Designed miniproteins, single chains, continued (4). Designs and how they scored, part 34

Each design is a single chain, and the fold is of that chain. pLDDT is the mean over its residues in the fold that is shown.

## One batch from the design tools (miniprotein)

Design m13157
Fold by ESMFold2-Fast:
Structure m13157 (fold): chain A 95 residues (1-95)
Amino acid sequence: SNADQIQQILDQSEQLLEQARRDHPDTPQSAFDETLDLIRQVSDRLLANPDDKDLIAEQAKLLYDQGIYYNQQGLDVVGQVLLETSDRISDLYLK
């Protein structure tokens, strides 16, 4: 189901972010905290209505825009996690 796929994608994104936090001590902790909070908020929204394709597209765009923003700030570690998460969430819309 879309709910199972959303849960899996977002759980994996949280795990990747926790690993990135350990592997990249030069990246500000605040960037990881803000990114984790964003992923959790997106998870809550999508799991409340997992079959809403418009919501899936909107939340994927939000993650994409934030990932681009962090990359422009030189925070590539968190930006990459957001962009990868956006692509995986967007794939649910395209199915």
Scores: mean pLDDT 87

Design m13158
Fold by ESMFold2-Fast:
Structure m13158 (fold): chain A 91 residues (1-91)
Amino acid sequence: MTIESALKLKEEGNEAFKNGDYEGAAIAYRNAILIFEKLRDEVDKDLLKSLYEEAIEANKKVLEKGSAGSKQQAKEDIEYYKKKLEELNSE
């Protein structure tokens, strides 16, 4: 997996979010984050921070408008991404 493939997933997440597909956006952002975390030593910190922030926003929309099954995952993902943002801000 490459940084380029993760950037494409981020763009897919941005399109889904723009179209009101918040569950699709959250999934795309999650997949991009998994790639960037594996490539952490090669990834710009500000890019990764922006992606965590976008993923938090998408998951907040899932909590408002998503299915009951997706809301539990959205809560867990928000807590995880917030923790990761705090870790990056302390680096």
Scores: mean pLDDT 82

Design m13159
Fold by ESMFold2-Fast:
Structure m13159 (fold): chain A 128 residues (1-128)
Amino acid sequence: NEEEILREIREEAERNGLSPEEIERLLEAARRGIRLAEEALSSSPEEVVDMLLEAARELGDDGLLQRALAWALYRKLRELGADPEILDLAELFLALTGGDVERDNMPMTPLLAEFSRRLAELSLEQGR
């Protein structure tokens, strides 16, 4: 449920003392994550990699915004019963943005390794 995902992000941000303006920016990033999850259901895993890298590039070096998007994406994909390979991409994106993940060890497929490298290159270009 979109409303539950957005509520959880808002409540956590409020607990951490973020301003109303900062909270709204996180909620907008989360709404984008939910939209990407819906698009990912009709996309190949390779197309999902491109979508995630585009979203990360547009959010810039703001790790909190990237994490909010990644967490909302992951939660919505789980709710929708997305394919395991797509869910693994979302979980890796969440882990790489410093989010909490359910697994300590993730299978590193060639696609996941490529995504990780491309995201790291983007982060270096953005000064993170």
Scores: mean pLDDT 81

Design m13160
Fold by ESMFold2-Fast:
Structure m13160 (fold): chain A 70 residues (1-70)
Amino acid sequence: ASEVQRLVDLARAGDRDGLRALVREIERRHGLQKAVNVLSAATLIAIGDGDDETARRLTEVNRELDEEHR
């Protein structure tokens, strides 16, 4: 599965720790912009599927990542 699909799957499962850990791993290996891009793509998939709760969880992690880099 792609990194995008893995983020969607973790968010759907409500695995907040796993979701954060995967985002940090992507940031560590590929940089902040890649982590933001993958999170944004995962959020768009959730929105397209009508999965508001999954989209909300992904958006919350993206907000946390943004706040860390202010």
Scores: mean pLDDT 84

Design m13161
Fold by ESMFold2-Fast:
Structure m13161 (fold): chain A 63 residues (1-63)
Amino acid sequence: IQVISLTDGGTANIPAPYTVQAVADYYKGKVLGAPGDTPLTEGQVVNIEANGQIHRILVVKVL
């Protein structure tokens, strides 16, 4: 699954499982506002707290 950080414009490919928790684990942060087991969908924004800052991660494509 492909994502873009709206905070810095960086892109990443998130491996399975395709959940909000998998995005948080990739960025080594904590999920905000949604259960970690929530499936990822195209156009979804995932909010993650990492290094004392909130990062907004946009899901661009689902595999």
Scores: mean pLDDT 77

Design m13162
Fold by ESMFold2-Fast:
Structure m13162 (fold): chain A 73 residues (1-73)
Amino acid sequence: APLTPEQQALADEIRKEIEEIRKSMTPEEAAKYIVDVLLPKALDNPAAQDVVLRELFRLVGIEEALKLLSKAS
């Protein structure tokens, strides 16, 4: 879907939430929170979904991220 300024703003809000939880949680706990809470919130926004997935891969690596995503779905 086409990217809008509103979608970019929402993605930025999710980035801020991710940075806060990253400072407060272990990478593993943050990854689980991202999958369980932030990913469902981001699914209606392709830009936010991209931010969430990139951070998830960065936190736990691609293999572990894919396992978490498979279990969540």
Scores: mean pLDDT 77

Design m13163
Fold by ESMFold2-Fast:
Structure m13163 (fold): chain A 68 residues (1-68)
Amino acid sequence: SDAFKEAAIANLERLRAMGLLSEEQFEAAVAAIRAAKDAAEARRAIRGVLSGPAQVYALAAVHDAEHV
């Protein structure tokens, strides 16, 4: 849903503002979320475009958006 995508992207913006995601990592994660049909596809896409701590933070952002 659009509400899920907006919440997930807002969570990613906070992580970027805190310096936990680079600009490139943030843009890759946002693109993955926007292209996904649902949260499961978003998580799969994020695992394909991010690695290490950035992947963990971005997956947490998606999880929090599902479980608001």
Scores: mean pLDDT 86

Design m13164
Fold by ESMFold2-Fast:
Structure m13164 (fold): chain A 69 residues (1-69)
Amino acid sequence: SAISRGIGAALRVIGSIFDLRLKPDDEEVRKQAEEDKKYAEEVAKEVEGPLKEAILKLVKELEEELEKA
């Protein structure tokens, strides 16, 4: 379901944020984070309410971590 994909996307973004904080200069970590961000942005279009808001907030936090390097 869209909700299950939304939860999965949020968890991927959370993982990417942690990975970037631990290894900000790692090329593979950065590429995975960009992929997770893109996937989460697509999934956010398919969900509504608090889950969509949570995904968009996580995407913004991931974007800020990517811009720090």
Scores: mean pLDDT 83

Design m13165
Fold by ESMFold2-Fast:
Structure m13165 (fold): chain A 63 residues (1-63)
Amino acid sequence: MVSQQMRNLINQYLTTDDPAQRAQIRQQMMDIMRQVSPYPQTDAQVQARVDRAVAAMGAMRAA
């Protein structure tokens, strides 16, 4: 399960149509993923984890 902060950011990301706001929210999600990971991660790895979390949240909302 993702944290409450991450869930809130994913919901905002999924509902915003502003590219600048979307990019800012994505950056915040990436920062959280970096903070909770005990291992060093590349931007690509963090991005992939964010994309998977967004997809999982979307699936939960559809179910």
Scores: mean pLDDT 74

Design m13166
Fold by ESMFold2-Fast:
Structure m13166 (fold): chain A 91 residues (1-91)
Amino acid sequence: SLLEKFDKLLAELQSIADTFLTPKDLAQAKQLIAQLRKAIYQVSSISDIQQLLDQIIALVGKSNAPAAVEVQDLAQQILQLHQQILQQKLS
């Protein structure tokens, strides 16, 4: 299912945060990932999803620039899945 694919991508995002972030930044990342999960499950706008992903990318990028590239790739996959859900809902 599309939700199962989201759960996998969000778990990979959390794993990167756990690996590269300090405890303080990790707490913020966990809160942003929780907001992202909620926004996805509520079928929020692409803009809302993008804003949350941009905040997570920026947070990881402050700690480790190569890890931010991995987060950016995961972000693109999340946006593609969300776009598929929106298209199915509108079609």
Scores: mean pLDDT 85

Design m13167
Fold by ESMFold2-Fast:
Structure m13167 (fold): chain A 79 residues (1-79)
Amino acid sequence: SLELVRKGVEEAVRHWERGLEALRAGNLEEARRHFDEAVQTLLDTADELEKQGDTRLAERLREWARGLGRAGEAWLRAA
């Protein structure tokens, strides 16, 4: 479902933006939590897509989630 992907992506982006705000405020623990929530939102969306038979799209979202996880760790280390 394209709507399921859109909803999951929008939720993940909101969590990521909250993480960036926490990072700018110097709250590394809060930033980590929000980055983790963004990654988990994409993984949960991928799991739901896989249950609906959309294995390829689920795989793409899991790849994106891994990329975001790496980016979040890099930004937390740079802070």
Scores: mean pLDDT 88

Design m13168
Fold by ESMFold2-Fast:
Order: sequence, then C-alpha cells, then structure tokens
Structure m13168 (fold): chain A 77 residues (1-77)
Amino acid sequence: EKLERIKKNTKKVEISEEDYLIANARIYLSYLREKGEITDEQYEALEQAIANRDRDVLKELSEKAEKIRKEDFEKFG
C-alpha cells in the first residue's frame, strides 16, 4: 500500500525534474541497446550526454521512455 505509492508517486516527487529525466533517459537507452536499434558508439555518446545533463538529449529520451512506461502499464493493468 504505502510502499507502492512511494515507488510510483513519492519517488517522482522526491527526485528533481533533472533526475527524473535522467532515469527515464537511461531506461530508454537500455531499451534501444537491447533491441539493437543503437550502435555501441551511439550508446556511449548518449551515456556521455546523460552524464553531462544535455537537456535536449534528456528530454528526447525521457519522452520515449514515458511511452514505453505507458505500454508497460497497459500490460500490468
């Protein structure tokens, strides 16, 4: 009950917007690598961009990750 809310609500509230974008970007980056839609060189470059907090990269990857999260929600119900 409370733990579930913390994970879904409090985690998003507790972390900064930047940390939220980074977390989502990392999820999407891992997904791209797993599917082979990205080269190792691109993976390294995006990891560097995330580490450097490149706003454009973070926003793009985060938005893509959000779509994947929404799909996962549909699978779970």
Scores: mean pLDDT 68

Design m13169
Fold by ESMFold2-Fast:
Structure m13169 (fold): chain A 86 residues (1-86)
Amino acid sequence: SADLEAILKEVEDITKKTKDILNDALKNGAKQSYLDELKKYLKKAQDIKKKLESVGAPPSVIQKVDDAIKTIKDAIDKIQAMLKEK
């Protein structure tokens, strides 16, 4: 459906932005604003997953969102570690 395609595109856009933020942090140093933005993306991806599960989306679609959530969580952990470096 058009709604499903739009949601998947949004998940792909969030994943791309997450990778861009992580790459910027690795090259130029971590910022609190990066962590705040990634946390917003995490909440959005989790909300998308809950909505997709409520409408009975296929397991393959749920897996794509889970992969995005994992990517965001990994980026949060890495940036958070960089911000805590002594």
Scores: mean pLDDT 87

Design m13170
Fold by ESMFold2-Fast:
Structure m13170 (fold): chain A 120 residues (1-120)
Amino acid sequence: SMEKKKEFLREALKELSKLFPEITDEIIEKIINSSLKEQYKLILTLDPNARVAVTEIIRAIEKGDYELVELILELVKKAKELGEPTVVAVRAARLLHEKGLKIEEVSFEELIKEAQEKLL
């Protein structure tokens, strides 16, 4: 339902705001209550790393892929701690999801290396 998607998006964006302080409560509420076109305009005002994370989370939620959203949030957090770009974290999350693997089942270092190689 639209309400379930809005609530899940709000929770995901609040988790991202802990990693990207520019994602304020005001921006979160504007994104949630905007049309898809206006959402992407708002996202374009964010720094590149935050923009990538928010865009991929919205896409996953629109497809009903809530498991991918959780993987994106966990891998973006780990990547930020290691100084890796968010685009690598998102690719890593997609690779785990495509393989049906959990974060605990893989070497993070090997996963990041594979994600980096697949960006080329």
Scores: mean pLDDT 85

Design m13171
Fold by ESMFold2-Fast:
Structure m13171 (fold): chain A 61 residues (1-61)
Amino acid sequence: MGKGTITIEESADGKQLTITATLEEDGKSYTETRVLPADAPSGVIGAVAASLGVRLIAKSV
């Protein structure tokens, strides 16, 4: 099983959130990034983060 990390970072102007998901598996590293408005609902932010995680798992096979 690989190691996965999801980070959420606010832009310097506070207007954007950058969601970065990274998966390290079998000596390979996979990264997906999505940018959302900072006023996005928390449910949307969570759904996007989960979706990025699923995409990374699909890439690792």
Scores: mean pLDDT 78

Design m13172
Fold by ESMFold2-Fast:
Structure m13172 (fold): chain A 59 residues (1-59)
Amino acid sequence: SEALAQQLTTLLEAGNTTELVKLLRSSSAESVEAAIELLPAKYRPLVRYLYKQIQLEQE
């Protein structure tokens, strides 16, 4: 959760969308939700949107 939030922030700052999506796909919903709450406010909507898209694809 805190570690995931830091990793997500690093990937967002680097613009590494491929690794960001890969990390989100390998993470539990609980961990992702906790990490989103710890993200800088500017990134929360984007990560929440991407995770929703991943969840819909996995159905």
Scores: mean pLDDT 81

Design m13173
Fold by ESMFold2-Fast:
Structure m13173 (fold): chain A 72 residues (1-72)
Amino acid sequence: MTVEGLIRGARIQERQGDELERAGDYAGAARHYGKAIRALELALSLDPDNEEARRRLAELRRRQARAEALAA
């Protein structure tokens, strides 16, 4: 598993989460954002200096929290 592969995987999960959020499936969106977060956390464990991964991780954590709140 490469850092680039993890970041690409996170982008795919984020896109799927965005589509579910637009459809009103906030629980599904939160789940996909969670998968993206895990991939970015692993990427940062392998490459701590990756600023893009760090910024995306912070954004996704906020979006996951919002989706979870809306799913409740």
Scores: mean pLDDT 86

Design m13174
Fold by ESMFold2-Fast:
Structure m13174 (fold): chain A 64 residues (1-64)
Amino acid sequence: EEEEQKLIEKFRDSGAKAGKIAGEDVARRRGLPEEEVQRLADEYAKLGKENAEKHAKDFIEEKK
């Protein structure tokens, strides 16, 4: 439903942002070059987005 899709989108956006920050932090702590920092940030953002989507769907299922 429309409200459920909005919730999933919000979780996806939050997950992507959190993942990007985590990926950048991990890469910089390891002293990786900027090219790898960007790559790891993108990879973590994708994972964060996917994990957040799963959590949003679980939350919606629990509400039913």
Scores: mean pLDDT 79

Design m13175
Fold by ESMFold2-Fast:
Structure m13175 (fold): chain A 57 residues (1-57)
Amino acid sequence: NKIKEEIYELLEKINEKEGLDDVQKEERKNILEITLEIARENGISFEEILNALKEQL
């Protein structure tokens, strides 16, 4: 599943970030989820939003 694979990669990146605690990791996962929902509501492609998030996360 392409989309789930991309999300998994972003979660891995969050997990690998320098010394984030569990609260910070949860917050970033929530941001990812919210961002994907907003993208869906506004007709923004998942590919574009995931690429942007990879740059920021």
Scores: mean pLDDT 72

Design m13176
Fold by ESMFold2-Fast:
Structure m13176 (fold): chain A 62 residues (1-62)
Amino acid sequence: SMSERMRIDRLMDEAREHSRLGNRYRREGDDERAAEHYGKASRLGRPVGDWLDRQRERERLE
């Protein structure tokens, strides 16, 4: 549905932002802050990963 697509898009954007912040803190040597942001990205990315797996299954049926 459109609502699911919009939700996934927002989760993807948020996960990407947290991944960028994690990479930034890692470069600065702040491993604890990097780990926090990578954890948030992973948690936000789980529904996105599930959605992508469903899309890939559809591709394999063609």
Scores: mean pLDDT 80

Design m13177
Fold by ESMFold2-Fast:
Structure m13177 (fold): chain A 107 residues (1-107)
Amino acid sequence: MLAEALEAASKTLEEEAKKSKSEKAKKQLELFSEEFRASAELAKKDPRLGSSSSTGTLVRGIALIEEEEDEEAAKEIKEALLKSMATMYEVLEKEDPDAAARAKKVV
């Protein structure tokens, strides 16, 4: 489940990178896509390692967006990350609808 969600997130980031108008955003999204793919492989062996690795990538992503002075690049990165997270939730809902419903009540 987590591995499949992370793989879907990686693919979403890769597609958003291809559509990016900012070269800076494109390169950053390609890097995040590769890091999420690596986290998916870790999750197949140990879900805790995959979760820790992907959380680290997200924390660094948020820090980079906050420090980014190019507003267009920051916007493209933020929108792509949000779309990637939405894709992860969609995959998790299909595999465990009850867990997804509980998560929605917390946010």
Scores: mean pLDDT 77

Design m13178
Fold by ESMFold2-Fast:
Structure m13178 (fold): chain A 79 residues (1-79)
Amino acid sequence: MEEEIKRLIEELERLEEEIVELRLEYEKTKDKATLEKLLEVQKERFELFDKLYSIDPERANEAWRELSIKYNKLLEKKL
């Protein structure tokens, strides 16, 4: 169980990193295809969060909070 939770958190981090990259690309290009890809990855991230939440809601909420703080700061720094 712990290994599964850890893998889901690592996958959430990977998806959030991809979202940051796509947001930066969209701000630069304003390309519709980039926006569509961003929305798809965001959907995938929410589905993965829901799965983690169904297993361990406390760990899911903690991971979400930590990733949001980390990647919002990263996005501000790179913009």
Scores: mean pLDDT 80

Design m13179
Fold by ESMFold2-Fast:
Structure m13179 (fold): chain A 75 residues (1-75)
Amino acid sequence: SAPVITGVDPLVAKVGETVTITTSEPLSLVRVYDEDGNLVAESSSGSITLDTAGRYTVVASNSGGSSEAEVVVTA
């Protein structure tokens, strides 16, 4: 089944802070996009760190499909 994002912790992170993505099903890949749609980060573990403040879309995917959520990073 597709991974449904059930948690983003924290929803508002500081630059350099690790954000943990929790999903209902095991994920294969997390991709992070900025507000302009540029790919800025990729992870296979559900943990991401962003070094630039901004509004980001997190996409969690596996063979069953994908889901997305938002995270805000502040300086």
Scores: mean pLDDT 80

Design m13180
Fold by ESMFold2-Fast:
Structure m13180 (fold): chain A 54 residues (1-54)
Amino acid sequence: MKKKVIYKPGKGDNIELTIKKLKAEGYEVVLVLDTPVDTNVDVLLEAGADEVII
């Protein structure tokens, strides 16, 4: 079973870079967003996010 990380970004976080870093470390990334961000969900999935919850 892959280790899962639940990532809830703060204001000003580089979400794509953080996702890529976590994926490089071998984690399965679950991204939790309280509100829609300017970045398209598809871009976040392409960055390596395994799941996006809004």
Scores: mean pLDDT 73

Design m13181
Fold by ESMFold2-Fast:
Structure m13181 (fold): chain A 93 residues (1-93)
Amino acid sequence: KKEETLKKIDELAQKAIDAARAGNVEETVKYVDEIVKLAEQSKDLEIYRHALEKIREVRRIVDKYAPDIPTELAMKLVASELRLVGNIIDLEL
């Protein structure tokens, strides 16, 4: 189950990266949101950390290939990252 979740997060992250490289930032945000939802279903610290690293990678690709991303979409990516950080802190209490 855990290995399947990590693999699915990797697949979604790759789709987000591919969409960002193509300038399709709406699809990028959609895939990042799916990563967050999948990670939250696990309630597993290792999965949260893995998802966080993948979202950070996606954000770096967006900065490089889609720097003109609308502020509303950019803020959704930031919110997704912060949500996972919050989940990690909550589990570490």
Scores: mean pLDDT 87

Design m13182
Fold by ESMFold2-Fast:
Structure m13182 (fold): chain A 81 residues (1-81)
Amino acid sequence: SMAEEKARLEHEGLYFVAKAGVELQELREDVEDQEKLDELKRTAKEAIERAREMGREHEVMKPYQKSTEFVAKMILKEAEA
């Protein structure tokens, strides 16, 4: 059913946002280490790209895409400071 498909996509979106948030938060705590800083930047860029792909074909995924992009961009901005 369409409702079942929507619920599945919403679940995948929530899982993706939660996972990206945890991974990025763990990496940012070690940003004084150059290797950890580079890993943080790669992880954030990957999260943005994956979120864009998820939101492209499915309107229900766009809020999760925007949330992931917002978090990832915020962390990238902190890494530049």
Scores: mean pLDDT 66

Design m13183
Fold by ESMFold2-Fast:
Structure m13183 (fold): chain A 101 residues (1-101)
Amino acid sequence: SMEVIESARSVGRMLGESLETMPDEVVADSVVSAVKQFPEGSEEIAREVARGAARAGRTEAVRLTLKKLIEAGIKKAVEALVEEARRHPEILPAAEEALKE
């Protein structure tokens, strides 16, 4: 529903903002948890987290989040995060590194 997508977008924004204060591993685990809780909004969560990571310069958070999403088999979130990362030169190498491993 539209409400689910709006909620997912808000969750993704909050997770991205949490990169200012939280360790990369904690944020990555929280993103995977959020995507599993809101599968219909998984793409929006992934895009907002990538935007937040780019803004904060948190390349390792992008690499860890992608690795965990790949491990969990959440293809839509992986694709959305990679596509968003292609718009941000700051985080793109970290996303490409995660895809190689």
Scores: mean pLDDT 85

Design m13184
Fold by ESMFold2-Fast:
Structure m13184 (fold): chain A 93 residues (1-93)
Amino acid sequence: SMREELERVRPKVYELYELAENKDLEGLEKLAEEYRDTDPSLAREAEALLEQVKIETDEEYARSLGYTKEQVELMRKEAEELYKKLKERRAKE
């Protein structure tokens, strides 16, 4: 059942987004490695969040990828809005 799988992975998704909100690069990297063999979809999500946070926190890295300061600021604001919505969703469950 998709519902049963969603219930199994949901707490792990919330943990990944909490680490991303806290700019915890080491935590995200650790979970990406841990999930690589067990939950490849969660590993990909962790890797995507790790890359996003690295772009948001490392100006030189972001610039090397062609991001402007304005684009990085927009990305940060969109991420903060998503983190807020996920926290509100978690609180209602």
Scores: mean pLDDT 82

Design m13185
Fold by ESMFold2-Fast:
Structure m13185 (fold): chain A 83 residues (1-83)
Amino acid sequence: AEQARIDAEVDRIWNELVEAMRKAAEKARQSTPEEGKKLVEKMWEAMDKVAKAMEDARNPETASQALEEARKTVEELKKWADE
């Protein structure tokens, strides 16, 4: 019964992930080779975590927790990109 809300939240999280990825890539480009490599590794980890959370979000019983996990992952990546 909450499919429309879940779909809207999924779209929001994906859009925020894309923006966080763009900022992280920009920071990696401006960083030392060693720091840039670590940031790229964190970007891939964030993508994997969000992808897994989106799979779990297809089950209504776990969707709320999965979406929260995805949101936290995106916020952590944003902090990494901004620092």
Scores: mean pLDDT 78

Design m13186
Fold by ESMFold2-Fast:
Structure m13186 (fold): chain A 80 residues (1-80)
Amino acid sequence: DAAKTLVKAEVKTENLSEEAKNYINEKMSSVLGKAQPVGRIAKLLKDIFNWLKENKQSGTITVTLTTADGGEFTVIITQK
């Protein structure tokens, strides 16, 4: 199902520590430029949110996801 397959992820970070940026870059590099099922991306975003919370990091991550059928949606993760 093309509408459920993600072919692109763009990441923007704001007010995050270098440690948090390194973690996010490592995780997102595994999915950038690759087709992924929605469930895998949802798990990845949840893992990132949990890591920020566990490591007491504050900041915002904006992820823009593009589906194989050309659909686009944006997820914003904010940890305060």
Scores: mean pLDDT 72

Design m13187
Fold by ESMFold2-Fast:
Structure m13187 (fold): chain A 55 residues (1-55)
Amino acid sequence: SAEHDATVAALLAQFRAQGLTPDQAIALLERQLAEETSPLVRALYRRLIEEIRAQ
């Protein structure tokens, strides 16, 4: 959805603004994904990891 795409873009921009390297951002997201039980939030984290890897 447009809202989901906007959320992904905003979070990616936040990681860049914080000075996280792609590897650091992926490591953080994989750690968060391991603890997350919500299917929607898990899908968001997986989407973020894929977007970072595709850069």
Scores: mean pLDDT 80

Design m13188
Fold by ESMFold2-Fast:
Structure m13188 (fold): chain A 64 residues (1-64)
Amino acid sequence: AAENPTEEAVADLEARAKQLESTPGSLIEAARVYAELAEAYLRMGERDKALEWFRKAQELVEQA
């Protein structure tokens, strides 16, 4: 059974993604973490936030 992510877990993912985004050469890794964050919000029922983070991941993939 899938365990729903906690607010602490999504906060950790967001912090990790932002750190990777500011690190040279880590855009693809940042995009992966943003996609994981989006999936976590989707599992929590927050579709609008999930879409926002998926768009962020796509933006970083296009920069890489």
Scores: mean pLDDT 78

Design m13189
Fold by ESMFold2-Fast:
Formats: structure tokens, C-alpha cells, sequence
Structure m13189 (fold): chain A 81 residues (1-81)
């Protein structure tokens, strides 16, 4: 009860991929994790959503797995909701 609980948080991620195919794969994985597509081009993806801790950890695992296909990634500081 008296801990700083990591409740649901607003997550915003911007990514740039090496190929359009990698960008499409990243989009599918982000949507599966509960993130909404905000902006999409052939090489760039912006997503946001309110995620639980479990969903956030799934997103982080996906990003680590796809790291070789990423040119850049930007994760905004988590905003508690």
C-alpha cells in the first residue's frame, strides 16, 4: 500500500528502422503490446498508449529483440496516469 507503485503510465516511442519491412514488423509488435499508432512512414514509427507494467516490459523486450533492425529509438519519460 505505501510504496511508489508503478501504476499504468503513458508511453511514447519514436523509432526509425533500416527497412520498411522492419518498420511494419515493429508496428505489428507495438500494436500487439497495446500501443496506438500515432504516425507511420516507410522508415519511421511513432506510437503511444497507456500501458500496465507487464505490457511495458513486453514492449521493452520487443525493442531489444529488434535492436539490430533499428537506426534509432526514442522513448519519452514515462508519465504516470
Amino acid sequence: MTHPELGPALVKIEAETKTPEANEQLRREMEKAGLKIVDLTEHKLSVEGVLTREQYLRVMATLERMKPELVSIKIAPLEPV
Scores: mean pLDDT 78

Design m13190
Fold by ESMFold2-Fast:
Structure m13190 (fold): chain A 88 residues (1-88)
Amino acid sequence: RREKAEEAVREARRIFTEPLLALTGTLEPPLPEWAELVRRARAELEKKAAELAKKYIETGDEKYLDELLEFARRLTRELLERLGLLSE
C-alpha cells in the first residue's frame, strides 16, 4: 500500500512538473506573479497528495489514487490556463 501510494504521489508530481519545465525552456513568463502562482499550485498539489495517499493507505481503496492523478491533471491545466500558456 505505502509503495503504491508513493508511486502515485511521484506520478502526480511528474504530471505537474514536466509540462512546466518544458514550457519554461521555451516561453518567457507572461506575468511577474508567475512564480507565485506556480508555488501556490505546487503547495495545493502537495497537500492533496498527502491527504489522498493517507486515505489510500488507511482504506486500500484505489479510487483515492485515481482522484490524486485526476487532481494533478486538472490543477496543472488550470495553472497553465492562468499563466496564458493554454487557451480553450
Scores: mean pLDDT 73

Design m13191
Fold by ESMFold2-Fast:
Structure m13191 (fold): chain A 95 residues (1-95)
Amino acid sequence: MGNEAVERFKPRADALPPSRKNRALLLAEVVKEVAREKGNKEALELAEKALEAAEAGDFGTAARYIARAAALIAGLTDEEAVEADIAELAAISER
């Protein structure tokens, strides 16, 4: 399923240098925007923590917050699904 916030950032993501920091910041901002649009306050708070961690250079913590926020806005409440997404997003943020 498409998401307007994700689609809006896609052209910029394709043009960004392959910086772990820039990728983590972009992912956190996309999730924050989607959380705001959906009115999910918990996901918004997690996305803001992800931005703070990414700016501090803590990409592992940023990836965990991004994955949890994304799971909440997708309607997922399964901790196992969140852990799987964390592993995938951590691999992206470390590139």
Scores: mean pLDDT 63

Design m13192
Fold by ESMFold2-Fast:
Structure m13192 (fold): chain A 72 residues (1-72)
Amino acid sequence: ALPTPMTPVDNPYLNEIQRRIALMLQIIGAAFDLSLLEGKPVEVKLDVNTPIEELEKKLAELIERIRRVKAE
């Protein structure tokens, strides 16, 4: 199981930061995997003000690109 280094806290801002960091790490990892599969660097631009919903959308787009590359 993937360990979660941070525990849930009563502060909603800290919970949002934890989720944002986890999504950003997943996006970076997916971009790295896609880069290896395509044989070229994949640039991911993440704004510090990007909403969580947009981060989840970016992750889904990267996963779909990886899926399509693997299917070929």
Scores: mean pLDDT 72

